# Designed miniproteins, single chains, continued (5): the designs that were tried, part 38

Each design is a single chain, and the fold is of that chain. pLDDT is the mean over its residues in the fold that is shown.

## One batch from the design tools (miniprotein)

Design m17299
Fold by ESMFold2-Fast:
Formats: sequence, structure tokens, C-alpha cells
Structure m17299 (fold): chain A 99 residues (1-99)
Amino acid sequence: ARATLHFKVLAPSEEEKERIRADAAAFGAATGADIVLTIEEAPEQTDEEYLKKYKEDIVELMEKLLEIRVKRALAAGAKDLKEEVEEAKKKIEELKKKL
């Protein structure tokens, strides 16, 4: 079963909207989740403040999703998740460097 993640983000410009979509695609590729975005115009927030906070929030969401997936898989009787968890963490760290 595929996980679907819904989140709302603010964008002050069309360039930021494209960047947000690219970041969401990278996040989906790293986690295997379907990403649904609601993008709204930012209320007088600076682009630098918005982008910094957005990148931090995406990383936190990826780490939280991994934690939830591991917990659910273990509850469902999954075994030998060590290598899969380490691979997922490595992909998240690689994405942090690209964001």
C-alpha cells in the first residue's frame, strides 16, 4: 500500500512554486510516498525565511515518516529492517545536502 502525504506550503512567487514542486518530487522519491501539495501565496514573508523554514520542515517530515513506517512494519510482523532503515536514512541525508 502506498502512503499519501498532504501538506500545505506558502510561496511568494512562481519560482518558489516550481522549487517547492521539485523538493516534493525529491521527497517522494526518497520516501516512496505520494505527495499532495496545497500551495498558497505567502503573506509578506521574505523568500529567504520561507525557503529556510520550508527545507527544515521537509526534512523533519521525512524523518518522521521513516519512524512511523518502521513502527508500523514492526507491528505488522516485519523482520530484518536494519538495512532498509539505514538505506532510507542515507537517502534522507543525501537529500538534505541537495536542498
Scores: mean pLDDT 71

Design m17300
Fold by ESMFold2-Fast:
Structure m17300 (fold): chain A 79 residues (1-79)
Amino acid sequence: DEEEIQKALEEAREAARRAVEAAERLSPQMGREVAKTFEELIERTRELAEESVEKGLQAANGLLLAAERVTQEAERLLA
């Protein structure tokens, strides 16, 4: 389902944005590195979704969880 993968990618992008913001609070360099990493992974996930919606959805969900973990870790370090 094309709409399903688009929604999953949008959720992953939003989570990545929050992760970048949290990482920037640790340092500007960390924010830039996290942003670059998630931009590349989102692009790869989009390409994967063109080959297989199932694999694209799995990858998008993995990105969402990874971004949430980065946000939680950054917030923990800032506490």
Scores: mean pLDDT 84

Design m17301
Fold by ESMFold2-Fast:
Structure m17301 (fold): chain A 98 residues (1-98)
Amino acid sequence: MEKEKKEKLEEYLKMIEEGYKIIKEENPAAQEIIEMIKKSDLPEEEKLLLIGLIYVQVYLLNSKEPGEVKRKKLEEFIKLLEDPEFAKKVIEKIKELE
């Protein structure tokens, strides 16, 4: 993985960790959605990626950054998930938190 991708990975893994904390303490609706995903018949890897996306989205929605910046960061994260190595690191982080 290139240095720029490693820096982006570290940034998004931090967003995942912070989003997880927000959901656990302050967002029962997101907890309910995560529980529905866990109970679905989706492949395990797909479930974990969707959970990671929810954590990043919750972090961004709770941030004070402009909506345009939040949207671009979410779009960048979704695009980065197309890289199997990036997706694998996201899955590992979510397994660590759960």
Scores: mean pLDDT 82

Design m17302
Fold by ESMFold2-Fast:
Structure m17302 (fold): chain A 93 residues (1-93)
Amino acid sequence: SAIEELEKLIEETKKKLDELKEKAVKAAKEGNLKEAEEALKEMEKLVLEFVEKVKELEPLIEDKEYFKEKVQELNAYMVEKGKEMYEAIEKAR
């Protein structure tokens, strides 16, 4: 179902965000600013890909309230992980 596709997309996106955050924080801590900034750029690309897929799924999901709640959940998660990456990079500069 479209709801199951949305849930899978959210979980896969969260996992990729966690991996990118871990990579960025580790690289920044080791003084590899280029690698840390590349991870942040990969996160920006992942966010754009998520937005495009969500746009395709929205008209297929009848429960608009559930759709909105799930998208807001991932948006909050993306903001949190992006902030952690940015703070690690800035601290290493």
Scores: mean pLDDT 85

Design m17303
Fold by ESMFold2-Fast:
Structure m17303 (fold): chain A 74 residues (1-74)
Amino acid sequence: ANTLENFKAKFATLPKAQQDALLAKYGNTENLFKDWRDAQMTIRVSGEKTKIRAEFKAKFGDAAAVVEELGKAL
């Protein structure tokens, strides 16, 4: 899908150290994209800012801010 291709293109613009850290944690860009997409679907359903932030942090931990910024570019 074009969205996955766009996500991979944006991922490639991250600093190499950050790409390596995310790949070590999530295995590959396809898994990272799936996890981001699933989190975005949950966010769209919940409608609560506090719950949204807590769910994102629970799923991505220290990577939550990076994944959020990566998603804003889609």
Scores: mean pLDDT 69

Design m17304
Fold by ESMFold2-Fast:
Structure m17304 (fold): chain A 97 residues (1-97)
Amino acid sequence: PELITSPSSVSVPEGGSATVTVKVVGGKAYGIAVILARTSDPSDRAVVDFSLEPAEEYTFTLSNLRKEDTGNYYGAALPEGSTKLLLGNPTTLTVTG
């Protein structure tokens, strides 16, 4: 299976909300998360939100956004029957003033 994170980019004003959808292609996942990465360092990542319900798709709502929330948001999931964490393509979120 692979992960698709959508949309590819989104811009919202401060205090606004954005949605990030994580889709599992070719199966379900045990857990689905969205991870904020501000740098290319894999150790410098923050889990923003997650769901432990097995699903093929999950939509996360990011609300009350601040300028510091600007960055790349990756869908992440552990597929059913797999021990490997999958990472999707990023959603580039820009919070405007």
Scores: mean pLDDT 76

Design m17305
Fold by ESMFold2-Fast:
Structure m17305 (fold): chain A 100 residues (1-100)
Amino acid sequence: MFSEEEKERARKLNLKNTIEMAKALNKEAYDAHGEAGDAVGLGKAAVDYAQRGFISAAEEYRKAMEELAEEKRDNPKVQEAAKAGLAAVDAALAARKAAE
């Protein structure tokens, strides 16, 4: 019963909060890669969580990376970083699942 606009606002707020957390955890990646740093930071956090078995956290960061790629569709550096990060996260999640 929420409107699509209300759902969209909630998703954008969640994405913003997740990016800020990723920046706090991976400030070096942000500083090294400028605007693409958010995607690199999210990818590194998701891979780390997946490798440690925190699957829900890894999936949340993966989702945030997909949402960031959609928000920044006109930025090829963000698109390239997000594509590479998603591939790395998917590989880490698959490896963890196969090990169980």
Scores: mean pLDDT 73

Design m17306
Fold by ESMFold2-Fast:
Structure m17306 (fold): chain A 94 residues (1-94)
Amino acid sequence: EEVKEFMKLITTYYAKAVDEGLTDEEFVDRIIEELKARGYSNEEILKLVDEAIEHLDKVAKEDGIVTPFMKKLRDVLNLLKERIEKEIEEQKKK
């Protein structure tokens, strides 16, 4: 349920980023800013990203089909995860 709403948000913003010609890095910067503006913590974002990746992997396994869009979404979710994990580690060094 919560992961479904998160995926809807991610896919909506990613579609806009692609339309504007943004890179995956620029998309990740934009979506992090948006999620933080909406009150999400780094830890909450990490949880939702992990659940979203698991959901995509489950759908791919059950349907036996991985679309190019699904592959790109998985790549940007992995990039988002890496960025958030780095921010969490940097916060621990305070």
Scores: mean pLDDT 79

Design m17307
Fold by ESMFold2-Fast:
Order: C-alpha cells, then sequence, then structure tokens
Structure m17307 (fold): chain A 87 residues (1-87)
C-alpha cells in the first residue's frame, strides 16, 4: 500500500540525514577518509531515492524498487561509517 511505503520512505530520509551528518563529521576530521566519503555518497543517494517516493507519482511496484535500493544504500553507508570510525 502506498501510504505505508511513503511512511517507510520518510524514515529512510531521516536515517540518511543522520548518516550524512556522521560521514561529514568524519570527513571534517580527516579529509583523506575515503570510506567516510563513500558513506556520504551512498547516504545521499539513499536520501534522493526515498525523497522520490515522497514527491513523484509512482506505482506501488516503482516505490518498492526505490525503497529496496535506498535501504541497500543505507546499510552500505552504515557499514562504511563503522569502518571509517576505526581509521
Amino acid sequence: HMEELRARAKELVERANKLIEEAQKLIDSNPDNELAKQAYLDAQRAKDLAERILTEPLTVEQAHRLLEQAESDIKNAEKLIEQAKKE
């Protein structure tokens, strides 16, 4: 159902924003931290995909595909941030 998919997309936008902030702090501390830079890009992509679910007239199937991609990008960003913190 589209309303549930939009609710999940809102949660992904919030999660992506937090990951973007964490990655930016790591980049600010060490500009050569490539893992943090990759995490930033993955989190930004996830945010863009989730926002498309909220703003575009999508079918349920299209929204599910964008959610799956956004969730994958969030999980990858979370993993990269944890690796980046270990230096």
Scores: mean pLDDT 87

Design m17308
Fold by ESMFold2-Fast:
Structure m17308 (fold): chain A 91 residues (1-91)
Amino acid sequence: LSPELQAQIDAGVAEIDAAVYRVSMRNVSRLPDEKKLELAEQEAKLGDDYYNQGNYKLAARYYEAAAEIAEDVDKEKAKEYREKAKKYEKE
């Protein structure tokens, strides 16, 4: 990755992080457990899509959001998503 591309990724991550955080905070307390899991799976799929595109930092952010959403409902899935986020962040 070029330094220019890395700077653009970092800026995009900050913008997505703020938007995803607001969505997660609004939805976590208001959704039934089954809908929380569906939302977490959707965020994880976006993470996979960005990982496949080589955007590892953005992928990690989506997995972190998925983990936060799932944490109250399914601790095993939340742990899996956090491990994915840490792995992708290191790449």
Scores: mean pLDDT 71

Design m17309
Fold by ESMFold2-Fast:
Structure m17309 (fold): chain A 106 residues (1-106)
Amino acid sequence: KEKLEEAIKYLEKAIDSLRKAIKAAVQGNTEEAIKYAKEAIDNLRKAYELAPEEAQPHVERAIQSAEEGLKALKEGDYETAIEKFREAGRHADQALKLVKKALEKA
C-alpha cells in the first residue's frame, strides 16, 4: 500500500510539473519550461520504480514523450514541446488511474 501511495505522489508531482512546463512554453519562457520538464521526468522515473506492472508501460510512455518535449524545447520548437508534454500528461494520467485502482484492491 505505502509503495502505491508513493507512486501516486510522484505521478501527481509529475503531472503538475508537466502543466507548469506547458504554461512556461506557451509564455516563451524556455528556461522555466526546461526546469519543469526535468522535474516532471525525474518524478516520472521515481513513479516507474514504484508503479505496479500494469501501470509501468504508461509511465514509460510518459517519460519518452516528456523527453521528446524537452528535446524540442532545447531546439526552440515550442509547438512540438507543448504537444509532447500534453501527450506525456495523458500517459501519466492513465498510469495514475491504474495505480489508484491497484491501491483500492490492496
Scores: mean pLDDT 90

Design m17310
Fold by ESMFold2-Fast:
Structure m17310 (fold): chain A 55 residues (1-55)
Amino acid sequence: SLEEKLESLKQLKKQVEELIEQSKKDPSVPQSSIESGERSLEALEKKIKELEEQL
C-alpha cells in the first residue's frame, strides 16, 4: 500500500539522517560523502512528500 511505502521511506530517511550525523563526527569521512548523503536525504524528503499528497 502507499502507507507501507511511505513508512519504508520514512525509516530509510531516519537511517540516512543517522549516517550523516555519524559521518560528520568522523574526520576520516570526506566532505563529498557527507554532501552525497545530504542529497540522498533531499531526494527521500521529496519522494515522501509526493506520496503523502497521494493519500
Scores: mean pLDDT 82

Design m17311
Fold by ESMFold2-Fast:
Structure m17311 (fold): chain A 74 residues (1-74)
Amino acid sequence: SDGILKALEYTKKGLAHRQAGDAAYRAGDLKTAAEHYQKAIDYFTEAIRAGGPSEVQDALKETQENLAKVQAEL
């Protein structure tokens, strides 16, 4: 259905930004890591609104925790 396809697309974009955030964090670029984690949170939120599965809620929570950690290190 249309909703499932949108949820999948938003989830893929969220995961891509989370991965980019993790890479930036490992490189010591905290500002870039925070920007990517924020985009991942925005995409996971849209995936949930589109009816994405409970695993997307877990990904959202983990990414919010990663963003908070990065912000504490800034």
Scores: mean pLDDT 90

Design m17312
Fold by ESMFold2-Fast:
Structure m17312 (fold): chain A 92 residues (1-92)
Amino acid sequence: SMAEYEETEQLLFAALYARRALKAQVEAIRQKAPQAQLQQLQDELQASVPEVRREARELAKTTSLEEARKMVEEVEKELYAARKEIAEEKAK
């Protein structure tokens, strides 16, 4: 249905965007990036939104709702693990 297609697209967008955001954050932390570089990475991430939406729409044509939900769950686990490691490092 159209509603299932829209839900699949939204889930895929969330997963793809979250993965891009995570990679940017991990790289920034690894490099101990100054505030100006953090701002640039954030701006680049925001600028990528139309591209990620196009990717999500194309992927939604061949991805089931079930597969999209599993992808979101996997990305959420990756984000949780990364945030935990960052928090533990900052606590030292």
Scores: mean pLDDT 81

Design m17313
Fold by ESMFold2-Fast:
Structure m17313 (fold): chain A 95 residues (1-95)
Amino acid sequence: SLEEIFQQILEDLKAGKISLEEAVIRLTEAYLQQQLSPQFKALLRADVEALMSGDMTNPTALTWAGALKLTQEDIKNKDYVTILKRFYEALLTAK
């Protein structure tokens, strides 16, 4: 199930085995049931980097923060586990 895959990705993130960018890519691939192109992986990495910059004048960062229901404080604290959980919740609501 997507939940089981999410839990495995979350444990790898907690253990420092993968970055938040890699976790978002893996979870997106699991949700779509396909491997992403190198170009799409690069776009997702850039989006996560924009979000984690905390620069809300960047439309990409603002869009992701809104979609994930993240506050500026959530981003500043760099709680990657909480951010990944919010990404998972957003994927579930897209169905």
Scores: mean pLDDT 85

Design m17314
Fold by ESMFold2-Fast:
Structure m17314 (fold): chain A 114 residues (1-114)
Amino acid sequence: VKDLSLEEVQERRKKLEELGVLSDDPKSISGRASAAGLLAAFGESKRAEEISLESIKEGYPPTGVVPTMAIEGLLKNGQVKEAIRLAKTVGMSDSQLEALAESLGKSKELAEAK
């Protein structure tokens, strides 16, 4: 939903980043997954991609919690083409991406964007 002002989205993003810094382990996979998903839901696709690619470099799978939450966030924000791009970049299968889109009622939008 793009009905939030740019300033409100940026302020919420900053608060979420601060919450990540305040965690007992800011490098934890769960903390990074939450940050990636929320950044993506607020339209910060590049930052969500960076966090997802870092998890892949550490040996986590493309179906891992970080890239999954980032792609869900992009789909929720209506950034279907960015979700497809991120899925391809991290090596997520089309079946997994389609399952995520179906859970969010975005299956038709995903098919039309491919």
Scores: mean pLDDT 70

Design m17315
Fold by ESMFold2-Fast:
Structure m17315 (fold): chain A 68 residues (1-68)
Amino acid sequence: SILDAIEEAKKYAEEAVKLKEKGGSRQEINDALDKIVKALMEAGAADNEITARFLAYALLKEVEKEKK
């Protein structure tokens, strides 16, 4: 379901935030973002990559706020 895809995307977003806080490379962070985009598109939560990318950044910001 779309809800299951959002939960999976949140897990990848949490991974990306942890990588960023640990001083992970830009490549590692981009790879985590690509996983979020793929999960959202495969589940039909976004019908194009541009929309999926905006949703991925929104999830990252939400996870960053919840961790502080």
Scores: mean pLDDT 77

Design m17316
Fold by ESMFold2-Fast:
Structure m17316 (fold): chain A 68 residues (1-68)
Amino acid sequence: ATEEAIARIEKLADEAVQAYKNGDKETANKLRDELIALTRQAIAEHPEDRDALVAATVKATKKILDAE
């Protein structure tokens, strides 16, 4: 469901943040790509929840950028 997708987006963001803090840009970029792919799939499956999924993705992306 959408709630599971949001939870996974948040988990991927936290993992990407840790990778950036450790200087592992390759792993961080891979996790970021996974986050974007998951977001696209979740929106396609749950278009009625697009606003919530976009908000979660924006928050996750900001968290990653702040760590970079």
Scores: mean pLDDT 82

Design m17317
Fold by ESMFold2-Fast:
Structure m17317 (fold): chain A 93 residues (1-93)
Amino acid sequence: SELEKLLKELQEIDRKLPELDAESQKEARAKMEEILGQISEIIKANDTPENVELLEQMLENSEAVIGERLRKTREEVARLMEIFQAQEAKEAG
């Protein structure tokens, strides 16, 4: 799904972040914010208020603190993915 693609992109950028120079890290930060924004829009479209609130907190944290917080966000995003996959499976079945 589109959400899976975006989450994988976030994970890849986060993984590469420590190897990047300052300029590339700034670009990576902007890209991660963009992807998180897209994920937020997808969640809004799926109308799950609790998940939307969690994602908005993740967006704010990723914007303010890149690195340590983003690694924690990756784990939390993986949990949200499991929830969305379960909902999609029920809707498709």
Scores: mean pLDDT 65

Design m17318
Fold by ESMFold2-Fast:
Structure m17318 (fold): chain A 55 residues (1-55)
Amino acid sequence: SREAIENTVKFLQETFSVPEEVAAELLKSREAVIDYLQTQLGMSREEAEAFIESQ
């Protein structure tokens, strides 16, 4: 959901100091958030999707 994406992006900003311009890009699509979690935090796609839905 949009709320889950927004909560995930907020978590990333607060915990990993993600810049505002990067956060704005992540808010554009679920796929961008999944890609960020995979490439920057080493999550699998399944782990990234579960993380977003848990937020």
Scores: mean pLDDT 82

Design m17319
Fold by ESMFold2-Fast:
Structure m17319 (fold): chain A 81 residues (1-81)
Amino acid sequence: SAELRELDRAFAERLAEIFDWDPSKETLEELLAKLPAEIRAQVQALFREFIARRAQAKSVEEYRELLEETLARLEELARRA
């Protein structure tokens, strides 16, 4: 739906801001390679968890909550870097 696409766009924009990452020019593997080793495994695990949970989301509200939770956890990890 248009609402889900809007949520995905906002999520991608926030990820770009947090990591100074351009998903149109860089792969996830390239992002991970730029991160400190201490948080790299945790960021990778978070993305894997997000993808799995996204597939199981039953509503727009549940998906929005998942996006917000994932962003908050990623922001915390980025601050430790």
Scores: mean pLDDT 80

Design m17320
Fold by ESMFold2-Fast:
Structure m17320 (fold): chain A 61 residues (1-61)
Amino acid sequence: MDEKTARSAVKILEDHAKKKGAKAAEEALPGVVEGLRLNGVSEETIEKLEKEAKEIIEKLK
């Protein structure tokens, strides 16, 4: 469940970066992380998501 939620969030950030640019995705990342935390996603899953999202955003620069 948590992994599926994290994967969906990463995909949303990747699509955002492709459409609005890497900087826009970087600016959106803190809000996505906070949203996951508020929805009870584990800190371990959030950390994995944040790392993966940052790697994808950097690759798109």
Scores: mean pLDDT 77

Design m17321
Fold by ESMFold2-Fast:
Structure m17321 (fold): chain A 83 residues (1-83)
Amino acid sequence: MEEVIEKLAEKIAELDGKDRLSPEHIERVRKSLRELAEKNGAKTEEEVIKLFEEMARQRIETGSPKAREAAEELLKFIEELKK
């Protein structure tokens, strides 16, 4: 579970921009993802992946053009994590 959250946090930090690839920013994103997983009852790697996949799909549907682009890139990354 933590390994998946770490990989997701790194990818989200990368999508936020190169200037956001600091250890401090990655740790902040990682904490936010852990809190989201806990709040939504995701306890396994499979449940965490499914949760963030669904959130990315919702953001593609309802988000601004910029948020949609980032969510599409995150969704592709999540699909690779399932392999």
Scores: mean pLDDT 75

Design m17322
Fold by ESMFold2-Fast:
Structure m17322 (fold): chain A 93 residues (1-93)
Amino acid sequence: HMEELKKERTEKVRRRLEELIKRIEELARRAKELGDKELAEQLENLARKAREKLKDSLDELESFAEAIEAIVEKVEQAIKNKEKQERAALAES
């Protein structure tokens, strides 16, 4: 049971990181649509670095996935704030 749990945990972490990479790539496209070229480039670089880390050991993958999740949360918040500001500016116009 312990060995199977370790294998399942490794597979879950890899899938988690792959999903985070997809989310980062989608956020990069969204940033481009909003006209934020710098944010889009930063997100594209982050996705590339994350893909490179997919080959690392389990411990490194877990720590990296946690760091990436924190970044994704901050970026999602920033994009939401920009959309809210754009709507507010239109309403004040």
Scores: mean pLDDT 77

Design m17323
Fold by ESMFold2-Fast:
Structure m17323 (fold): chain A 86 residues (1-86)
Amino acid sequence: MTEAQLDEELLELGRRLVEGNVEKAKQGDVAAHTMVVFGAGIIADLRPEERREALETMIAVEEAMAAKGVHADEQQAAVAALRARL
């Protein structure tokens, strides 16, 4: 397996974690939120051209969870930190 193939497999994993969990995370599922954070982080690290979209996906999840009252203060701090990285 080449380094490029390993990076591609890791990127595919990141995309699956986001796609499979973003809806559940927005509904307040903490485990799904953790999967979205890991997946978006992988995408942002491996694909600089997709970094903005990955960070915006994380922000949308944090804002949705804050709106549901799931650790609202921590989610608002996370949104501010993520926006600073855009």
Scores: mean pLDDT 76

Design m17324
Fold by ESMFold2-Fast:
Structure m17324 (fold): chain A 81 residues (1-81)
Amino acid sequence: MVTVTVTLKSGTVVTIEAETAEEALDAIIKAIETNATSLSDLEKGIIIGMLRIVYGVGKVAGLSDEEIIKELERVANKLTG
């Protein structure tokens, strides 16, 4: 289990607990779609696309679920904060 905290431009902080990188990715995407009300649909699409690329590259590179989850947290906060 890994805890991820995503801070959105709206000031909303979302805490996610995930066992796998796929669960973390899906939960982060849902948090952005639901709570990032200041972002346009295009901006949300770009961020989600970048998160999917991070997940895919991490899996291909043989990173652990914990390592992928932490990279997803870093990228999400960089793009949404």
Scores: mean pLDDT 81

Design m17325
Fold by ESMFold2-Fast:
Structure m17325 (fold): chain A 64 residues (1-64)
Amino acid sequence: SSVQDQRQNLLNQSQQLQDLSGDYDSLSRLYLLRGDLTLATQYFQLSQQYKNQSQSLLDQARQL
């Protein structure tokens, strides 16, 4: 059904954003260990942004 297709699309987008969030979290930790606080902070903020966007899409999928 159209609703199931919309749900699957939201779940796929959520997963892509979750993976991207994880990649940026890893980069943040790497730069933190190297003492680059500016890059560590920037990648941490990107990680949190994509994690929040992923959660929003999951919440939308659950409401369908």
Scores: mean pLDDT 91

Design m17326
Fold by ESMFold2-Fast:
Order: C-alpha cells, then structure tokens, then sequence
Structure m17326 (fold): chain A 92 residues (1-92)
C-alpha cells in the first residue's frame, strides 16, 4: 500500500511529488522532506495533498505532517475527502 504526496506553493506550483509506502519510516522521511521544503519557502502557504487507497494511512501521514509543520511555526488545516487528505500549512 502506498501514499502519493504532492506539495504545492501558494501560486499552485508543484514543489515535490513523492510516492512512499505506508511504513512509519517512509512516512517520517516524506514528512522530513515536506518540512525541508517549508523551510526553503518560509513565509509562503503550502498545500500538501495525500492520496491513498487507505484513508487510515492518509490520516496517519497527515498527523505526522501536522506535528512537524506546527513545530516549524506553521498553522495547519486538514480536510478529508474520500481517500484524499489535503493539508494547508500557513506561516504564523
């Protein structure tokens, strides 16, 4: 089972697109990459889209991303639609 993760800036440009498995190690590695992108694009709103055949896996990945992005000084909003989780990270 896999997660497709896409990261976009506020202009809608795709900054990264990743496919990872649902293991804790791969989810944490993907979250670390998203945090790195957030640091590079400090002051911009980022949108992270997570798609998976398992909503539970998508929600688990979103939780890790929320915790990491909030630690970096972002305010996060999460929306769930079917098998897709959309996370919006705004600078505080």
Amino acid sequence: MTLAIAVRDEAGNTLASMVVDTSEEQIRAAAERVVELAREHRGQTLTVEISSDSIEAGKRAAKVLVEQLEAEGYETRVEVEGNRVTLEARPR
Scores: mean pLDDT 83

Design m17327
Fold by ESMFold2-Fast:
Structure m17327 (fold): chain A 97 residues (1-97)
Amino acid sequence: MEEREKALKYIEELEKKQPVEAPPEVRARVAALEAEIREILAKPELTEEDVARLSALLRELAELAERHGSPEILRRLFELTAEAMEKLKAQAEEKAK
């Protein structure tokens, strides 16, 4: 199965067990992390520094998802990780030509 479909099914299973809403301060931090990640991903080409920053932001988002058990934060993590991986793969393929 595709990794994205597997991740979405896992999130759906977590939502069925008990939806837990993260506190407002955690949701605000998640929104800030998402904004920074999207700003990096909006660049036409990612530098090593951009990749390092992106990895740090995604790690913090993963820690918040694990700590608060929020399916919504986990969904955002998977969506942003997939977008980052697709962009990096496209850059690697272009460089390999």
Scores: mean pLDDT 74

Design m17328
Fold by ESMFold2-Fast:
Structure m17328 (fold): chain A 64 residues (1-64)
Amino acid sequence: SGNEKVAKGLVEKGLASSIEEGINILNTTPYVDIARKYFTSEDASPITALGRLREFALSYGYKI
């Protein structure tokens, strides 16, 4: 259920074309790679990237 909420957020931000694609990205791509690609600059630390991804997930009602 948490992945579905985050996947919906990815669709709303234009990062996935469907909820199914968003769920597939979340299940097949490491958290660090998703965070670095979509939620931080290229020079940002992995910790900063993961923090931003976490805040994004929480903003869509996911409890971490």
Scores: mean pLDDT 63

Design m17329
Fold by ESMFold2-Fast:
Structure m17329 (fold): chain A 89 residues (1-89)
Amino acid sequence: MIDEAAVLTAFALIEARLAIDAFKQGDKESAKRSVERMAELADEAVRQGATPEDRAILADALRKVSEAAQKAGFTEIAKLADETAERVA
């Protein structure tokens, strides 16, 4: 059986990596899309019954994305990531 929550968690972590790369490049448009996808995937992983361990991994990744976004000056993107971290934790 395919564990959908685990697959969604993996995709959210891929989007986190893409967002961090976009922050380093100053690409606000790509960063925003990746963080929005990460948030949607993380919320869906929780709805599909993500384990406490996977939820902790998602929350940690989202907080790291928020910190990177703040350092890059993308305050609204940072807020989205932080608010999502609070929901999935």
Scores: mean pLDDT 86

Design m17330
Fold by ESMFold2-Fast:
Structure m17330 (fold): chain A 94 residues (1-94)
Amino acid sequence: SLDKEIAEGLLAIHAGVLDVVVKNSTVASDKIKAASQAAVDAWRRGDLDGYLDHYVEAFRLDLTEVQKLSQKDADERVATLREQLTKLVETVKS
């Protein structure tokens, strides 16, 4: 369906952004790059659950290490992102 194509396209765009971070970022830590690479690798093998978990971890690390948010504020933003990405993943799986 069109909704599945849109959801898959959005997830692919997000995976592409993480791949650019891994290859080109000079400010991302090795931990951010490792989580981002794990998300990209999961996406490439069709492991949507692994992709979601690794993407969320990369995002959490960016919020705390790069954006310098408190753990509490980072956890709240991570919860929101996980909810949004879970909806996209479930749409692709349907």
Scores: mean pLDDT 85

Design m17331
Fold by ESMFold2-Fast:
Structure m17331 (fold): chain A 103 residues (1-103)
Amino acid sequence: SKEVEENYQKGLEALLAGNFDEAARYFEKAYRLDPKNTAAYFGLLLAYVLKGDETKAAKVLIQARIDKVEYNEDLDKVAEELAKHFGRDFVETLRLTLLNFLK
C-alpha cells in the first residue's frame, strides 16, 4: 500500500542519514502494516545492528520467523543499495542471517 511504501522510504532516508532510531520507528511501522515486507525487516535489523542494540536485532529475526516472512527480490535490491553505504561484507552477512531465519 501507499502507507507501507511511504513509511519504508522514510526508514531508508533516516537510515542513510545515520538516524538509526528514526529509521527503526519507520521500518517497524512498515512491517506492522505489511508483515510480509521482507525489506522492512532487513532495514529494521540493520538499524538495530548499526545502533549496537543486539537484543532488538535478535527480536527482529525472531519476529520475521513468527510472521512467516518469505524471501523476495526487494530484499536483494535494498541490500545492494545499503551495501554501498555501510559495506558489502557487513550488509551481505546480515542479509544471509535474515534469509536463514526465513526457512
Scores: mean pLDDT 86

Design m17332
Fold by ESMFold2-Fast:
Structure m17332 (fold): chain A 74 residues (1-74)
Amino acid sequence: APISDAELLEAMVLISAGVAAATLPEAREEALALADAVAAGDYERALELARRLAERGALPETTVRNLEELRRLA
């Protein structure tokens, strides 16, 4: 079955959040909260969390852009 652009973007964001949670102990709680927000479809909260993580260098800016596109498609 074909995967949609939204499904691919969601998977990419969740992978980035999982990597941050696994590799950065100081960012773990916020990265897990990001994953929970994305899974719940709460993209407004997810974007706030992703931007804070990116400002701290815990998440790449490309992940924030992917999440912005995901919110646009939702």
Scores: mean pLDDT 84

